# Designed miniproteins, single chains, continued (3): the designs that were tried, part 60

Each design is a single chain, and the fold is of that chain. pLDDT is the mean over its residues in the fold that is shown.

## One batch from the design tools (miniprotein)

Design m10064
Fold by ESMFold2-Fast:
Structure m10064 (fold): chain A 75 residues (1-75)
Amino acid sequence: MEEEELKKIYEKEVKRIDEQFTNPEIKAKLHELLKKRYELQLKIKRGENPDEVRKELFEIDREISLLELEAKKNS
């Protein structure tokens, strides 16, 4: 099932963040954003308002990238 693939991707990304970063605040924020991304990806797969959801997904991906960049500077 497509949704199972999205869940596996989400879990893999959470594990990557846990292995890559030690700051608990940054990890918590990244976990929140990854969960939000997962939920938005599920909405797209279900055909729920895809244009609006894609815009939200783009913003979440940007926030994840910025937080990972900031975390790398501080590690």
Scores: mean pLDDT 80

Design m10065
Fold by ESMFold2-Fast:
Structure m10065 (fold): chain A 67 residues (1-67)
Amino acid sequence: MTAQPSPEAQQKLQELFKKLQEAIKNGDQKEAQKYRDEMYQTLVDDGLSPEVAQEIVDDHVALAKKQ
């Protein structure tokens, strides 16, 4: 089964996702990239593999762009 982030990492990802969504909506590419990088680093620091971390970040970016 795919590894899942800890509850603490999940809470941080939710906050970062809200900020990412706002940055994308406002067209702020620099802030959007910052939040993407912070989400990725949060997942890697939580012990997820780089591949799984990137997949989760990419899924969040896709969801943010659809809203």
Scores: mean pLDDT 79

Design m10066
Fold by ESMFold2-Fast:
Structure m10066 (fold): chain A 99 residues (1-99)
Amino acid sequence: SDSHFRQGVRLMGQGDLDGAIQHFQRAIDLDPNFSRAWALRGGAHLRQGNFDQAIDDFQRAIDLDPNFSGAWDLLGDAHDQQGNTDLGQQYRQLGQQLD
């Protein structure tokens, strides 16, 4: 739900990645098509260094909503972590153009 999603966002901002993942998981359990919850759970996994889990979640978010700029932003962050900052910026710009 949006309430669980919002709490997950707040906890993620505070660095409580495990708490954020629990709230995003609850949002996904209530609505498996909630692309934003998939994307931000992936973001929390990425910050924990769980790259494979993060990419799976980002891919699902984009599969559910290809126009989701936030999921493209998170792919940009993944590219930045690989040292490809120009590609990271391009993915973020692409996401903004799709909305």
Scores: mean pLDDT 82

Design m10067
Fold by ESMFold2-Fast:
Structure m10067 (fold): chain A 80 residues (1-80)
Amino acid sequence: SMREEARKRGEEFLERVTEALREAGAPDPEGLAREVVKMLDEGASEEEIAAFLVERGMSEEDARRLAREAVELFRETMGF
């Protein structure tokens, strides 16, 4: 069903965001990825995601880049 496919895409997106955070050197990539995915599901903007990642200890450059990539990927993969 559409709901089951959306859930599967959500899990795949969580994995991709987790890998991106790990590559960026985040200390808790799994925890940060879950929160980013939750924020995106709740309609958070790129700026809100970037601010969250900076607050959690990522550099501004990495946070802004990852936030932009995450929003773009979310729109392409799970956008409704």
Scores: mean pLDDT 79

Design m10068
Fold by ESMFold2-Fast:
Structure m10068 (fold): chain A 60 residues (1-60)
Amino acid sequence: MKEAIKKALETAKKLFEESKDNAKMGGVLADTFLDYANKVDKKLGEELKKLSEEARKYVE
């Protein structure tokens, strides 16, 4: 499970860098795993939370 969350974080970061529309999708991915990641690995959860908050800048 921890590997799946790490892969989700990596995918979200890649989407974030590709375009603003993909950044929104990256934010959704980060948000989806946020609650579970915080229970498994708090540092990984914090990284996902930061990415989700950054993605919110592209929501209009």
Scores: mean pLDDT 68

Design m10069
Fold by ESMFold2-Fast:
Structure m10069 (fold): chain A 74 residues (1-74)
Amino acid sequence: SLEADRAAFLARAPAQLAAVRSRLDEIGEKNVELLELTLEMIEREEVTDEDIERAEELNPEFAEKLREIKEELE
């Protein structure tokens, strides 16, 4: 019945929501690190190879953009 299906879903929903929240927290932590790295680069007015390596671990597409920016600044 629809009521039994709803009850089963609601019983499992808290665990599924907790798993989703854990994944969102993990994604959020990586985004915070990228923001911190970006602010550090802005404050230094320089993009270093270490910054690019750190960015590559967090977001490879962003790291490629940083390589292009570094080449333009040199």
Scores: mean pLDDT 76

Design m10070
Fold by ESMFold2-Fast:
Structure m10070 (fold): chain A 74 residues (1-74)
Amino acid sequence: MREEMLKITNAANKAYRETKAWVDSMGLPADARQALERAAFKAAIDSIENGETDEKKMVDRARAAMAAELERLK
């Protein structure tokens, strides 16, 4: 319950923060940056809904979702 919500929030925030400087260096517009953040949060939530409790796997999925969103923006 509380623990699961913290894992979702922490995994999404960790993935986003770790890529923030990288995203900034790419010169993407604000809308694209927001899309990446949404993709990370959605991936973390989907992971919990599918029964995933491993934080590392949730972070990896959040990062993969951000990478996929970047490819969509090209």
Scores: mean pLDDT 71

Design m10071
Fold by ESMFold2-Fast:
Structure m10071 (fold): chain A 96 residues (1-96)
Amino acid sequence: WEEKLKELYEKRELSTVGLLDPTVEDIELAIKYRVGKILVEKDLSPEVQKALEEARKKGIEVVEYDSREAIAADPEVNLVIGRERLPALHPNAIFV
């Protein structure tokens, strides 16, 4: 998925990325490639929450949703990163 992030960064487009069950490394990649907005579920681990605070400090907007389905349904999402498929795929979402 780093390759997809790199493509969005090279186009210099402000990207919105949904992260399903993110690791700290997923958030660090989003910071590296200057994602504009990160969409995540509520109640993530303390380590992931700390990484999201670093993203906010770098000027990335972080939005918390009640469900992964709500993230996939967001009309602004360009890329959804997840390790499982959602029942309803967003037309602009790409799973990796």
Scores: mean pLDDT 70

Design m10072
Fold by ESMFold2-Fast:
Structure m10072 (fold): chain A 93 residues (1-93)
Amino acid sequence: LAEELKKAALELEKAIKESKYKEEFLAALKEAEERFIEAAGPKVKSAEEATEVALKLVKGLLKALKESKNAEEFKAKVEEVLEKIIKEIEENS
């Protein structure tokens, strides 16, 4: 899990840096990170659960970036990924 998270995070970082919309993607990710920390952070019960949640988030964001043609689509897909993960954490808490 931890190694998978590290690899996925590096792939996401590389994809963002190589994007034509780097600044817009970084802004959307920062907003997403702040919302995730505020809503879901306090509800994670263990380091293992935190790693699994982080892996789901990073994989979701990487998929959103790869499937998006512009920053607006990426922002919409990021919102969807966040809402799904936050809901899953709340339902399991």
Scores: mean pLDDT 72

Design m10073
Fold by ESMFold2-Fast:
Structure m10073 (fold): chain A 79 residues (1-79)
Amino acid sequence: DEKLKLLEERYKESKEKYGDLIEKRNEAIVKILVERGELPPDAGPEDGRLADAYFRVEVMNVNIPELIKLAEEWKKKTK
């Protein structure tokens, strides 16, 4: 989908621009999705599931610090 592809590109651009900060957040989200069985352990930004999860969080109008908080909540729900 065009919307998802655009967000995936933005996600990659943000990773390149902010580097370390984005990668730390990425790692938290990936761990949650892996525990859910939605992503393999070596999944990255190219995965549609990860891009979709990132999009959902971004659409919820949360900033990076709040993304970490949300990841903690997702971690709690992941069973």
Scores: mean pLDDT 57

Design m10074
Fold by ESMFold2-Fast:
Structure m10074 (fold): chain A 71 residues (1-71)
Amino acid sequence: MYKVTLTGKFVEEDEESEKLERDEEGRVTVELEVPSEADANTIKVGDVVSIVVDGVKTKGKIEVLEVKVEK
């Protein structure tokens, strides 16, 4: 199991995604758990990913600006 930390900016927002805290640059940070290193390496800067909060998929989407993989 590999932990992937994504930092990105909203490209689509809804009322649910507006509740997420942003940094001074408007970035949000989300954590994903993936079963393999190959799955972790599939996520790239510039990808657009849907936001999940408490296991619920929101309508908000972020463009990935930074990817950090931890073992």
Scores: mean pLDDT 70

Design m10075
Fold by ESMFold2-Fast:
Structure m10075 (fold): chain A 74 residues (1-74)
Amino acid sequence: NKRIEELEKKVQEYMDKLEELVRKGAPQEEVLEQANLTQQYIGELYQLDKEKGLKMAEQAEKVIAKNKALLEAR
């Protein structure tokens, strides 16, 4: 299914960008915006393929959790 394949690629691209922003210590506004976009595409993927969507959601949660320390340390 081309839609699922395109969506997987999009989720991975947005996830890679999110990880890069977190690793670089980018401004929290940019990190949160990217996280929101990533979560939106993961939600779409989950509706089409629950197993793939769940795996991507787990990856996103781990990246977001790493960033929570910066929000707590304010």
Scores: mean pLDDT 81

Design m10076
Fold by ESMFold2-Fast:
Structure m10076 (fold): chain A 77 residues (1-77)
Amino acid sequence: DLEKELQELIDKWLEKKGITRSVKTAPSAGGLAASLINLLDLEKREDAIEELRKLSSQPVTDELLRLVAEMMKELLK
Protein backbone atom coordinates (compact mmCIF):
# COMPACT_ATOMS: atom_id res chain seq x y z
CA ASP A 1 0.00 0.00 0.00
CA LEU A 2 1.44 3.35 -1.08
CA GLU A 3 0.35 5.06 2.15
CA LYS A 4 2.28 2.53 4.25
CA GLU A 5 5.31 2.82 1.96
CA LEU A 6 5.21 6.60 2.36
CA GLN A 7 5.10 6.33 6.18
CA GLU A 8 8.08 3.96 6.03
CA LEU A 9 10.04 6.43 3.85
CA ILE A 10 9.32 9.23 6.34
CA ASP A 11 10.45 6.99 9.21
CA LYS A 12 13.68 6.15 7.33
CA TRP A 13 14.37 9.84 6.69
CA LEU A 14 13.83 10.70 10.36
CA GLU A 15 16.15 7.83 11.37
CA LYS A 16 18.83 9.04 8.91
CA LYS A 17 18.66 12.53 10.49
CA GLY A 18 18.73 11.09 14.04
CA ILE A 19 15.25 12.44 14.83
CA THR A 20 13.40 10.11 17.20
CA ARG A 21 10.55 12.32 18.51
CA SER A 22 8.91 13.65 15.32
CA VAL A 23 6.57 10.69 14.62
CA LYS A 24 5.04 8.85 17.60
CA THR A 25 1.53 8.28 16.21
CA ALA A 26 0.31 6.57 13.06
CA PRO A 27 -0.94 9.57 11.04
CA SER A 28 -3.57 9.50 8.28
CA ALA A 29 -2.56 10.05 4.65
CA GLY A 30 -3.27 13.75 5.17
CA GLY A 31 -1.07 13.71 8.25
CA LEU A 32 1.73 12.06 6.24
CA ALA A 33 1.54 14.85 3.65
CA ALA A 34 1.61 17.50 6.40
CA SER A 35 4.62 15.80 8.01
CA LEU A 36 6.45 15.80 4.68
CA ILE A 37 5.73 19.52 4.18
CA ASN A 38 7.27 20.19 7.61
CA LEU A 39 10.34 18.10 6.72
CA LEU A 40 10.73 19.86 3.35
CA ASP A 41 10.46 23.24 5.10
CA LEU A 42 13.19 22.17 7.54
CA GLU A 43 15.42 21.28 4.56
CA LYS A 44 14.45 24.55 2.76
CA ARG A 45 13.04 22.70 -0.25
CA GLU A 46 10.60 25.46 -1.20
CA ASP A 47 10.25 24.24 -4.81
CA ALA A 48 9.11 20.80 -3.63
CA ILE A 49 6.73 22.34 -1.07
CA GLU A 50 5.16 24.56 -3.77
CA GLU A 51 4.60 21.57 -6.06
CA LEU A 52 2.97 19.61 -3.22
CA ARG A 53 0.73 22.57 -2.32
CA LYS A 54 -0.69 22.55 -5.86
CA LEU A 55 -2.22 19.16 -5.00
CA SER A 56 -3.43 20.15 -1.49
CA SER A 57 -6.90 21.17 -2.76
CA GLN A 58 -7.46 17.68 -4.17
CA PRO A 59 -8.41 14.59 -2.14
CA VAL A 60 -5.48 12.39 -1.15
CA THR A 61 -4.82 10.21 -4.20
CA ASP A 62 -2.21 7.67 -5.28
CA GLU A 63 -0.71 10.43 -7.47
CA LEU A 64 -0.26 12.74 -4.46
CA LEU A 65 1.24 9.93 -2.36
CA ARG A 66 3.56 8.98 -5.24
CA LEU A 67 4.78 12.58 -5.55
CA VAL A 68 5.38 12.72 -1.79
CA ALA A 69 7.29 9.41 -1.95
CA GLU A 70 9.54 10.74 -4.73
CA MET A 71 10.28 13.87 -2.70
CA MET A 72 11.18 11.69 0.29
CA LYS A 73 13.48 9.56 -1.86
CA GLU A 74 15.28 12.75 -2.95
CA LEU A 75 15.71 13.78 0.70
CA LEU A 76 17.14 10.31 1.49
CA LYS A 77 19.99 10.73 -1.01
Scores: mean pLDDT 56

Design m10077
Fold by ESMFold2-Fast:
Structure m10077 (fold): chain A 88 residues (1-88)
Amino acid sequence: DPQKKLEEDAKNAPVDAAKELLRAAQAKLEQARAGRLFSDEEIETMKKTLEEMKEKVKDNEEAMKLVEEAERLFEEAIEISRRNRAAA
């Protein structure tokens, strides 16, 4: 059934994309914890990526929960990076 496969692929694709974003957010958090300083441009790129992903997955509750978790991790990474800058 082509329609069922399209619906399943459409449901899974947002979740897979959100999982990749979550992994990217985890990597940024690890970088910040290691003392990396993020530029204002990098922070803007992280925020833009979050907003674009929220729009893309807004109709998928599971993917939205993953994006919300990624947003929390990006916010923590940015905060740690700001503290690293203040401590230097």
Scores: mean pLDDT 79

Design m10078
Fold by ESMFold2-Fast:
Structure m10078 (fold): chain A 62 residues (1-62)
Amino acid sequence: SSATLAAAKAELRAWTRAHAEEVRADTRVGLQKALEVLRRYGLPDSELGGLLETMAAELARV
């Protein structure tokens, strides 16, 4: 649902702000978190790209 996706993206943005330097040092850290969020929120695999784009956009802000 759109509400579930919005909640997942909000969590991922907050996490990315707290861990920006770790993600910049090793992009695998970011990928692992995106996959964890995808799985925990029950999102389809097709949404992984959108979660990674959300993370990249947040990294560009900090």
Scores: mean pLDDT 87

Design m10079
Fold by ESMFold2-Fast:
Structure m10079 (fold): chain A 73 residues (1-73)
Amino acid sequence: DLTEEQKKKLDEAYKKIREVWKKEHPDDPLAQLLEELFDLGREYRKAVENGDEEKAKTLASRIRELRAQLEAA
């Protein structure tokens, strides 16, 4: 299990990777999907931390949908 500090470091690393990819490939649809996945992943972790079960369930469903879109691409 990741500590809170490790979770923050991972979120910061993903944000940097996303920003570099978006800058290099601004018109890439895949870059947009990856950005949405990173944002949803961060929101999901916050919902779990806050005990918001409804929000976490909704976010998990959306993440699953986007993953299916990436696999189909």
Scores: mean pLDDT 74

Design m10080
Fold by ESMFold2-Fast:
Structure m10080 (fold): chain A 58 residues (1-58)
Amino acid sequence: HMEELRKELDALIDRLAAQGPGGAGMAETLRKTVENSDEEGLEELLARHRAVEAQTAA
């Protein structure tokens, strides 16, 4: 459901913003993309961003 996906993306955005200047920029871009996405787009965004986060995290 869109609301749950939005909530997870918001949490992800908050974590990115906390990582410093690079994370803040990525968080801003993701925030704008989420604003213009449908449910399928949000699922794709979350999946892609989690893959990127896993790559850069730790």
Scores: mean pLDDT 71

Design m10081
Fold by ESMFold2-Fast:
Structure m10081 (fold): chain A 94 residues (1-94)
Amino acid sequence: MTKVTLEVTMTGDRARVRVKVENLKPDEVVIVEVTLYVDGKVAARRVFAITDEGERSFEADIPGLDKVEAVVRLHNLETGETRHVASKVAYAPA
């Protein structure tokens, strides 16, 4: 069974998203969507695919960053099915 571990951290204006993929099958793709918010509005969005096992990280430094949301989905190329695997949200300190 494909295992995905998602970590989202926020330090000041810096967002860090780490995704670890274990036991990925040749017919499966991990899709990661990262949304970055400033003043409650979407400031940036990035979508990327992971086709290999291992760890991948994304970092962004955005002035006034309030919130980072990461959603991970697993897409099966043989069945065409996409399922939600993990989601994490990090907020600026109150």
Scores: mean pLDDT 83

Design m10082
Fold by ESMFold2-Fast:
Structure m10082 (fold): chain A 90 residues (1-90)
Amino acid sequence: AAAALVAALVEAGLSEEAARAFVDRLVAAGVSPATLAALAAALAGGAPDLPKVRALLEAAGVGDLFPELVELILDEGVRKLVAAVEKATA
């Protein structure tokens, strides 16, 4: 469950380190393995189901983590874009 969610978050744009840290926080907050598996399924593929991710986090009592997850996805996307541009111009 936890490993599947880490893989899904990496596919959604997070670094492995950021994905692992986020999943560790969910586990520490007491999020069930079933909810972790449902989150992984909602994030799977190239188009994450963000409304479903939000609903699952809210149902687990950690809905306050949804804005943080969105910021992590955006920050990693920007970081990867900057790194790609730097490599292309080097």
Scores: mean pLDDT 75

Design m10083
Fold by ESMFold2-Fast:
Structure m10083 (fold): chain A 89 residues (1-89)
Amino acid sequence: MDEAGKLAEKALELAKEGLKLYEEGKKILSKPNPSLEEVQRGTGLVLRGIGLAYEAILLAKKALEESKDEEAKKLAKEAIEIAEKVVKE
């Protein structure tokens, strides 16, 4: 696998992790009466998830520009699609 393929794989990992953290944070914050500690934890997870999603999009776009490998391009597009669920791009 070339360098661009590795970027696509990393982008997909970051997109999946970002979505997981974002959804977990949202679940914590959606409780009827979350504690201050739960609000802090939930907000931190949401912000970290958003950050990872943006990083995933940047790496995936770079992989799409640099790769001629159809499989790497497919992974990069999947990473963008997952990350967009977090950032609404």
Scores: mean pLDDT 84

Design m10084
Fold by ESMFold2-Fast:
Formats: structure tokens, sequence, C-alpha cells
Structure m10084 (fold): chain A 96 residues (1-96)
């Protein structure tokens, strides 16, 4: 239904927001060119996921990105929680 599609869109935006928040924290914490490049690579992958017509492929890319951000955030409890929240929303979407 149009309502379910709208709610799904909001959940996808929530996933992207949580990943972005975790990456911004990593860039501010480490202040390295390497971490800035990693943020740019992750943002590129998210943009590629948005362009995908295949919903399963889109969720797979977002899950791989969220898992990578979770690993990068291992020493940042707040960033880790954001990445974990993104993965929880992704799991809910995969089960629908």
Amino acid sequence: SPREETLRGFRLLAIESEIHLAMERLVKKYKTEEMKKKKEEIEKKIKEARKSKDEKEKLKILKEVAEEVLELSKDDPVGKKSAESALEVLRALEEE
C-alpha cells in the first residue's frame, strides 16, 4: 500500500541517518584523511544503493555498509549504538 511504501522510505532514511551519524563521529574522533576517505566511500555506496531497482540488492549493500561502520565504531559506544540501530531497522525490513 502507499502507506507501507512511505513507512519503508522513512526506515531507509533512518538507516542512512544512523550510518552518517556514526561516520561523522569517527571523522571527528580520528581527524585523519583515511577516515575522511572511508566516509566518502561509504556515502558513495549508499548513493549506489539508492539508485538500485532491486530491493534485495539495496538492503544487502546497506547491511554491508552498516556492518563495516559497526566494526569501525568498536571504540565509540555512541557510534556503535547508531550502527546497531541501523542493522536492527535493516533486519526488520528484510523480514517484511
Scores: mean pLDDT 85

Design m10085
Fold by ESMFold2-Fast:
Structure m10085 (fold): chain A 85 residues (1-85)
Amino acid sequence: SVEKTVEILEELGLKELAKKLKEAYKAGDLEKVREILIEAVKENPEFIDLDLERDQEDLASLGLTRSEEAVEELKERIRKEIEEE
């Protein structure tokens, strides 16, 4: 869930990114969500293990399930960013 993701970011010390992520989710801004998640993974690689698949129902309320391919692309892009580092 969005709240769970924000909570994890706060525990990792990424409070500013947690706030931005919550705002982007509420706005349904998939590109902003992508940018924030990539930033979070770069700051703390442990975050890459976030299971977006479990949060599919929550993401639906934000319009993200209309673009399941975009969710998969986001996850893949995050992993690729870490591999390139």
Scores: mean pLDDT 60

Design m10086
Fold by ESMFold2-Fast:
Structure m10086 (fold): chain A 94 residues (1-94)
Amino acid sequence: SSLEERLLELVEEALELAKEYASEEDVKKFERIAEQLKEALKNGDLETAANYALAIASFLQELSKTLDEEARKKALEIVRGLVEVVNELERLAR
């Protein structure tokens, strides 16, 4: 679906920011969450996928506090997009 495609695009954008600005340990944790999100989507488990997307958004929001203004704006735009997709996924899961 277009929501799944948008979610995967946002996760990829978030992962690229994590690779640029986060520690190696945090990148590995992020990659693990992203893989679990992809598996949840593959299994049609929209609630689990939404929960992992929120975990990614929370990670990126915390990372944004350590970034310069330009990178911070980009991180917060991705967070906003993830929250919007999560709200739609939760609506569809009900």
Scores: mean pLDDT 86

Design m10087
Fold by ESMFold2-Fast:
Structure m10087 (fold): chain A 93 residues (1-93)
Amino acid sequence: MTIEEIVEELLNVLKKVLPDDLFEEVSARIRQLLEKIKASTDPEEIVEYALEIARLVQEAIDKADEMGYEIPEEDLQKIGELVRKIIELAEKK
């Protein structure tokens, strides 16, 4: 699995669970970070971009909860697993 494939799977889960406006905002920012990961040859920068994706995902979940959107526990677990995989792949490069 590439980081790109895992990010696309993450975005598919987020699209199901987040409000449309919040999903559009967070997905655009995650896609920009993915392009930076793909363009970087610096392992430290790649890890920093992966950690920023994790932060954006957590902020989006927190905002959805504040808005009264209930995210199923199974989807929260899947999101957490995908975010961990992105970080692990970034660290192995």
Scores: mean pLDDT 85

Design m10088
Fold by ESMFold2-Fast:
Formats: structure tokens, sequence, C-alpha cells
Structure m10088 (fold): chain A 74 residues (1-74)
């Protein structure tokens, strides 16, 4: 579905953002702040586009965010 494609795109963008920040030597706590900020923006935009899927979008992207944060902390 269109919403699943957008969620997958956000997941890919979060991974790319984490990889880029790691390559640039961004401190872990700053990486986490940037990942949280990006995810909040993505959730807001996707909820506006797919209001009927708002709860699922939030749940899926929150799970993705927590996985990426765990990777930063490892």
Amino acid sequence: SAVDEEIARVEANLRALRDDMLAKGVPKEQQILFLRSFTRGAIRELQEKFPEEAERITAELERVLEREIAAVRA
C-alpha cells in the first residue's frame, strides 16, 4: 500500500541518517536527538496524508526509531 511504501521510505532514511552521522563522528546523544526530531516530523507529515492510518504510522515509526536508537547506543 502507499502508506507501507512511505513507512519503508522513512525507515530507509533513518538508517541512512544514522550511517551518515556515524561516518561524520556525531556524538551518540546528538545522533539520538536528530533521529527523534526526524521521526517526529515524518510521523506528522504521514498522519496528515493518511489520517485513517495515524495510529499504525505512529506505532510502526516508533518501533523503527527505537531500533535505530538501540543501534546508536550499542
Scores: mean pLDDT 89

Design m10089
Fold by ESMFold2-Fast:
Structure m10089 (fold): chain A 85 residues (1-85)
Amino acid sequence: MLTITVTGKDGLKVTVEVEPEVGETVSVPLKELGAQVEVIRREDGSYVITVTSKSGKETTVVTKEDKVEITLDDAYKVEDVSKLL
């Protein structure tokens, strides 16, 4: 079982637990952050974790740990972007 904690720019934390099989892709929406997490488990026991923010910005982490923390410090302020468009 893999535990992923995603921290948004304002310090809001959302935790997701997933148990992907080798070669399986698991996708989980993080409604509180407006983000999506995609997890792929590799044959060597490593996880490829991709977090896609509301703006479409992607952060990818590769790890063999059962607990991962990902910070979206580089995520844009969606309200600021919507005012500029």
Scores: mean pLDDT 73

Design m10090
Fold by ESMFold2-Fast:
Structure m10090 (fold): chain A 85 residues (1-85)
Amino acid sequence: MEELAREIVRLYHEGRLEEAQRLEEELLKQLKAQKGTQADALLRVLTAMIEEALRLGLISEEEARELLERLRAGVPVFKKQLAAA
């Protein structure tokens, strides 16, 4: 899943929108298959996208750090909501 996330970011950067959308559909299909681990899978996917965007120079190191901190802060809230359901 992380490799698909990185490839999607690269395709969007290259302007290959149709191929990027096709891989997004495949990624969503894989995320839906995670069931009880979907929140953890989503965190890994978003982390990979942020890291690839940083590698391609689309975001700064400071922006990447802030986004990663927000994602990690958000995961405990999602786990609490899923545990309550």
Scores: mean pLDDT 71

Design m10091
Fold by ESMFold2-Fast:
Structure m10091 (fold): chain A 100 residues (1-100)
Amino acid sequence: MDARLVEIARQLAATSDPEEIAKLLEQVDVPEDREFLSRQLVQRIFARSYEETGGSGEEAIRKAREEVEKILEHTSRPEIREALRRAWEELLEALKKELE
């Protein structure tokens, strides 16, 4: 947990390019930090998709899932891929209970 983590978080918030996002996540060595940043990222992706679909939960989930899958395609480290997939599954479970 270094100043580098803060910089990675800022860069993740500033970019929407799947390849760039994947490369930033691959720099995170601490498992807890990987989970934190992955959850923050998938929540941002979903929020944008939800706004773009005018509040259509199912369409927002589909769009957000496609964005997450693009990031996963550019991720070479299994630990990062697992953290991102886990974050998405956790978000999806929460959304299934609350979305209309």
Scores: mean pLDDT 80

Design m10092
Fold by ESMFold2-Fast:
Structure m10092 (fold): chain A 80 residues (1-80)
Amino acid sequence: SQAQLEQVEKNGKEFRERVKEIAKKKLLEKKLLSEEEFEKMVKEVEETEKLPPMTPEEKKALEEALKEAYEELKKRKAAA
């Protein structure tokens, strides 16, 4: 149904926003990217729907952000 599709899109947006928040924090705290470079990366992903070339450390930070966001989602579902 249309309502189910809208719910999936909303849940996807919330998950993506959380991943971006965690990734930004990790990348900036580790000094792997500046805030400006992170904003450019996000813009490129949104425009191309593809990840730009990344260093191994940047990829690790993104992977850790995805894992943390996914763990938070699992804990939320387990607690509900």
Scores: mean pLDDT 73

Design m10093
Fold by ESMFold2-Fast:
Structure m10093 (fold): chain A 72 residues (1-72)
Amino acid sequence: SADELFEKGVKLREEAEKHTGEDAARLYRESARYFQKAAELYKQNGDTEKANIAEKMARESAERAAAVQRAV
């Protein structure tokens, strides 16, 4: 479900925060992908509010991945 994909994104982001360098960047990128999948399913289900939240979370995770990659 969209909620399960969203929860996976959250868990990957939490895991990313426990790591540094390339491991953290990879986990943030995976988190962003799951939030994007959740957003698409929320849109398909007509849940525009949850889709917008998931898109924001995906952007944040992608930005975190880029920041960590630049710091290494």
Scores: mean pLDDT 86

Design m10094
Fold by ESMFold2-Fast:
Structure m10094 (fold): chain A 70 residues (1-70)
Amino acid sequence: MSPEEAEKVLEKGLEDPLTKPAVEIALTGTPREAAWAYEVAGDQMLFNDPDNGAEYAKILRARAEELRAA
């Protein structure tokens, strides 16, 4: 999975006040902070987006695992 693809999905969360803090941490934090934040954003998008949330959560959680492995 491309880091660029994950970031594009992540940025969709900036429009949601509940997801925005996690998105900001994911974009500005250390790799470990970003990994946690990608996972939190994915969980929140799964809840808030009934049409695409499952796909977005899958992408963001996959990126979180890659960041933890690095």
Scores: mean pLDDT 78

Design m10095
Fold by ESMFold2-Fast:
Structure m10095 (fold): chain A 80 residues (1-80)
Amino acid sequence: AERERALRVRRAIEEELRRRGAVKSGLATGRKIEAAVGLWREGRTSREAIEEALADIKETSTGREPMIEAIARALRRLAE
């Protein structure tokens, strides 16, 4: 089911971000990953779409720019 895959994708994205040092673990990270999972579901992996999704999140600090790129890379791999 899509819900189960979304949870796994969420975790995969979080791990990618953590590995690259783009973001630290925390509640804010969960929200950003959730937005990224939403984009993955829609098949939207453009940097502009990711930027807009992250901008909508109140927490936009600590490596926002490198975080967008890390998410884009993770979504590309998962989009396969």
Scores: mean pLDDT 62

Design m10096
Fold by ESMFold2-Fast:
Structure m10096 (fold): chain A 120 residues (1-120)
Amino acid sequence: MPELTESGGGTVAEGGSLTLTGKSSVPISDALVVSWTAVPPGGPQRFVGAIGSGGGSILSPHVAGRATISQDYASNTAYLNLNNLKKEDTATYYVSGVFKSDESGGLSGATGKGVQVTVT
């Protein structure tokens, strides 16, 4: 069963940059999609962005032009790079993936534990 281990959260000044990572226990090349979501303090969960198996990515309008999503197949890691951070970017960020299963052609999901990002 796939697992995603998150890292890269912390406290960053407004206007700064931060990279969040999701390391997969299985080949990230088996991921059909890897997505990032954010839960701000007292707010509902929001979509940040996603990358598909072909390397194509989509970003929500609120981070478009300030974020990139990438994957490194050699390290089995997905990256969310956030630039020009705003106080509104303060949230707990979650990585989730949908992976091909080697058993019976099924799909397996994985979600990281979340990392806190605080913009001061």
Scores: mean pLDDT 84

Design m10097
Fold by ESMFold2-Fast:
Structure m10097 (fold): chain A 90 residues (1-90)
Amino acid sequence: MKIPTDEQIIEATDKEIEDLTKKLLEENPELSELEAKKKAIEELIKAAEEFYKWVKENKPELAEIAERLREIILKHLEEKKEELKKEEEE
């Protein structure tokens, strides 16, 4: 049982944003890269919240680990979302 480091969680989250953005662009070629990335971040935020809720209901013994993962992932995703808002205004 090796718990991932905060840096490993952030790296994995960045890769998921990139991979999901690419998939969304392939499925919806009418989307801009900015719109696809924004949608990817929103979907990942929802997935992180739903995963944490599922763990609390089904695996409460893992709730502390899931809460730590959720907090790191959500903080990083919200920061990325704010960066995209600044880019959209330019």
Scores: mean pLDDT 79

Design m10098
Fold by ESMFold2-Fast:
Structure m10098 (fold): chain A 92 residues (1-92)
Amino acid sequence: SQEEAEKAFQAALAAYNADPNSAEAAAALAQAYLDYAPFSPSPVESLKKAEEAALHALKLDPNNAEAKAILKRVVDAHTEDALNLIKAAIEK
């Protein structure tokens, strides 16, 4: 479903660019970045963009449940990356 993720990402990005003050558009963009990350040439960058978009959505609407769920998923993904880095550099 790479094609589906790419299409969803482009649609979410266009909607967000049309109204960057929409919490719903920001949350949808965060979801699209998260879903696209495994297909991205830079998954780490996509996860950072997902975090930025989710935080922006929460700044616009602190009660946005979608943004809260996405942010938790992004945090979990970042934790996995951090654990992998620590395992590689165990001696510090």
Scores: mean pLDDT 78

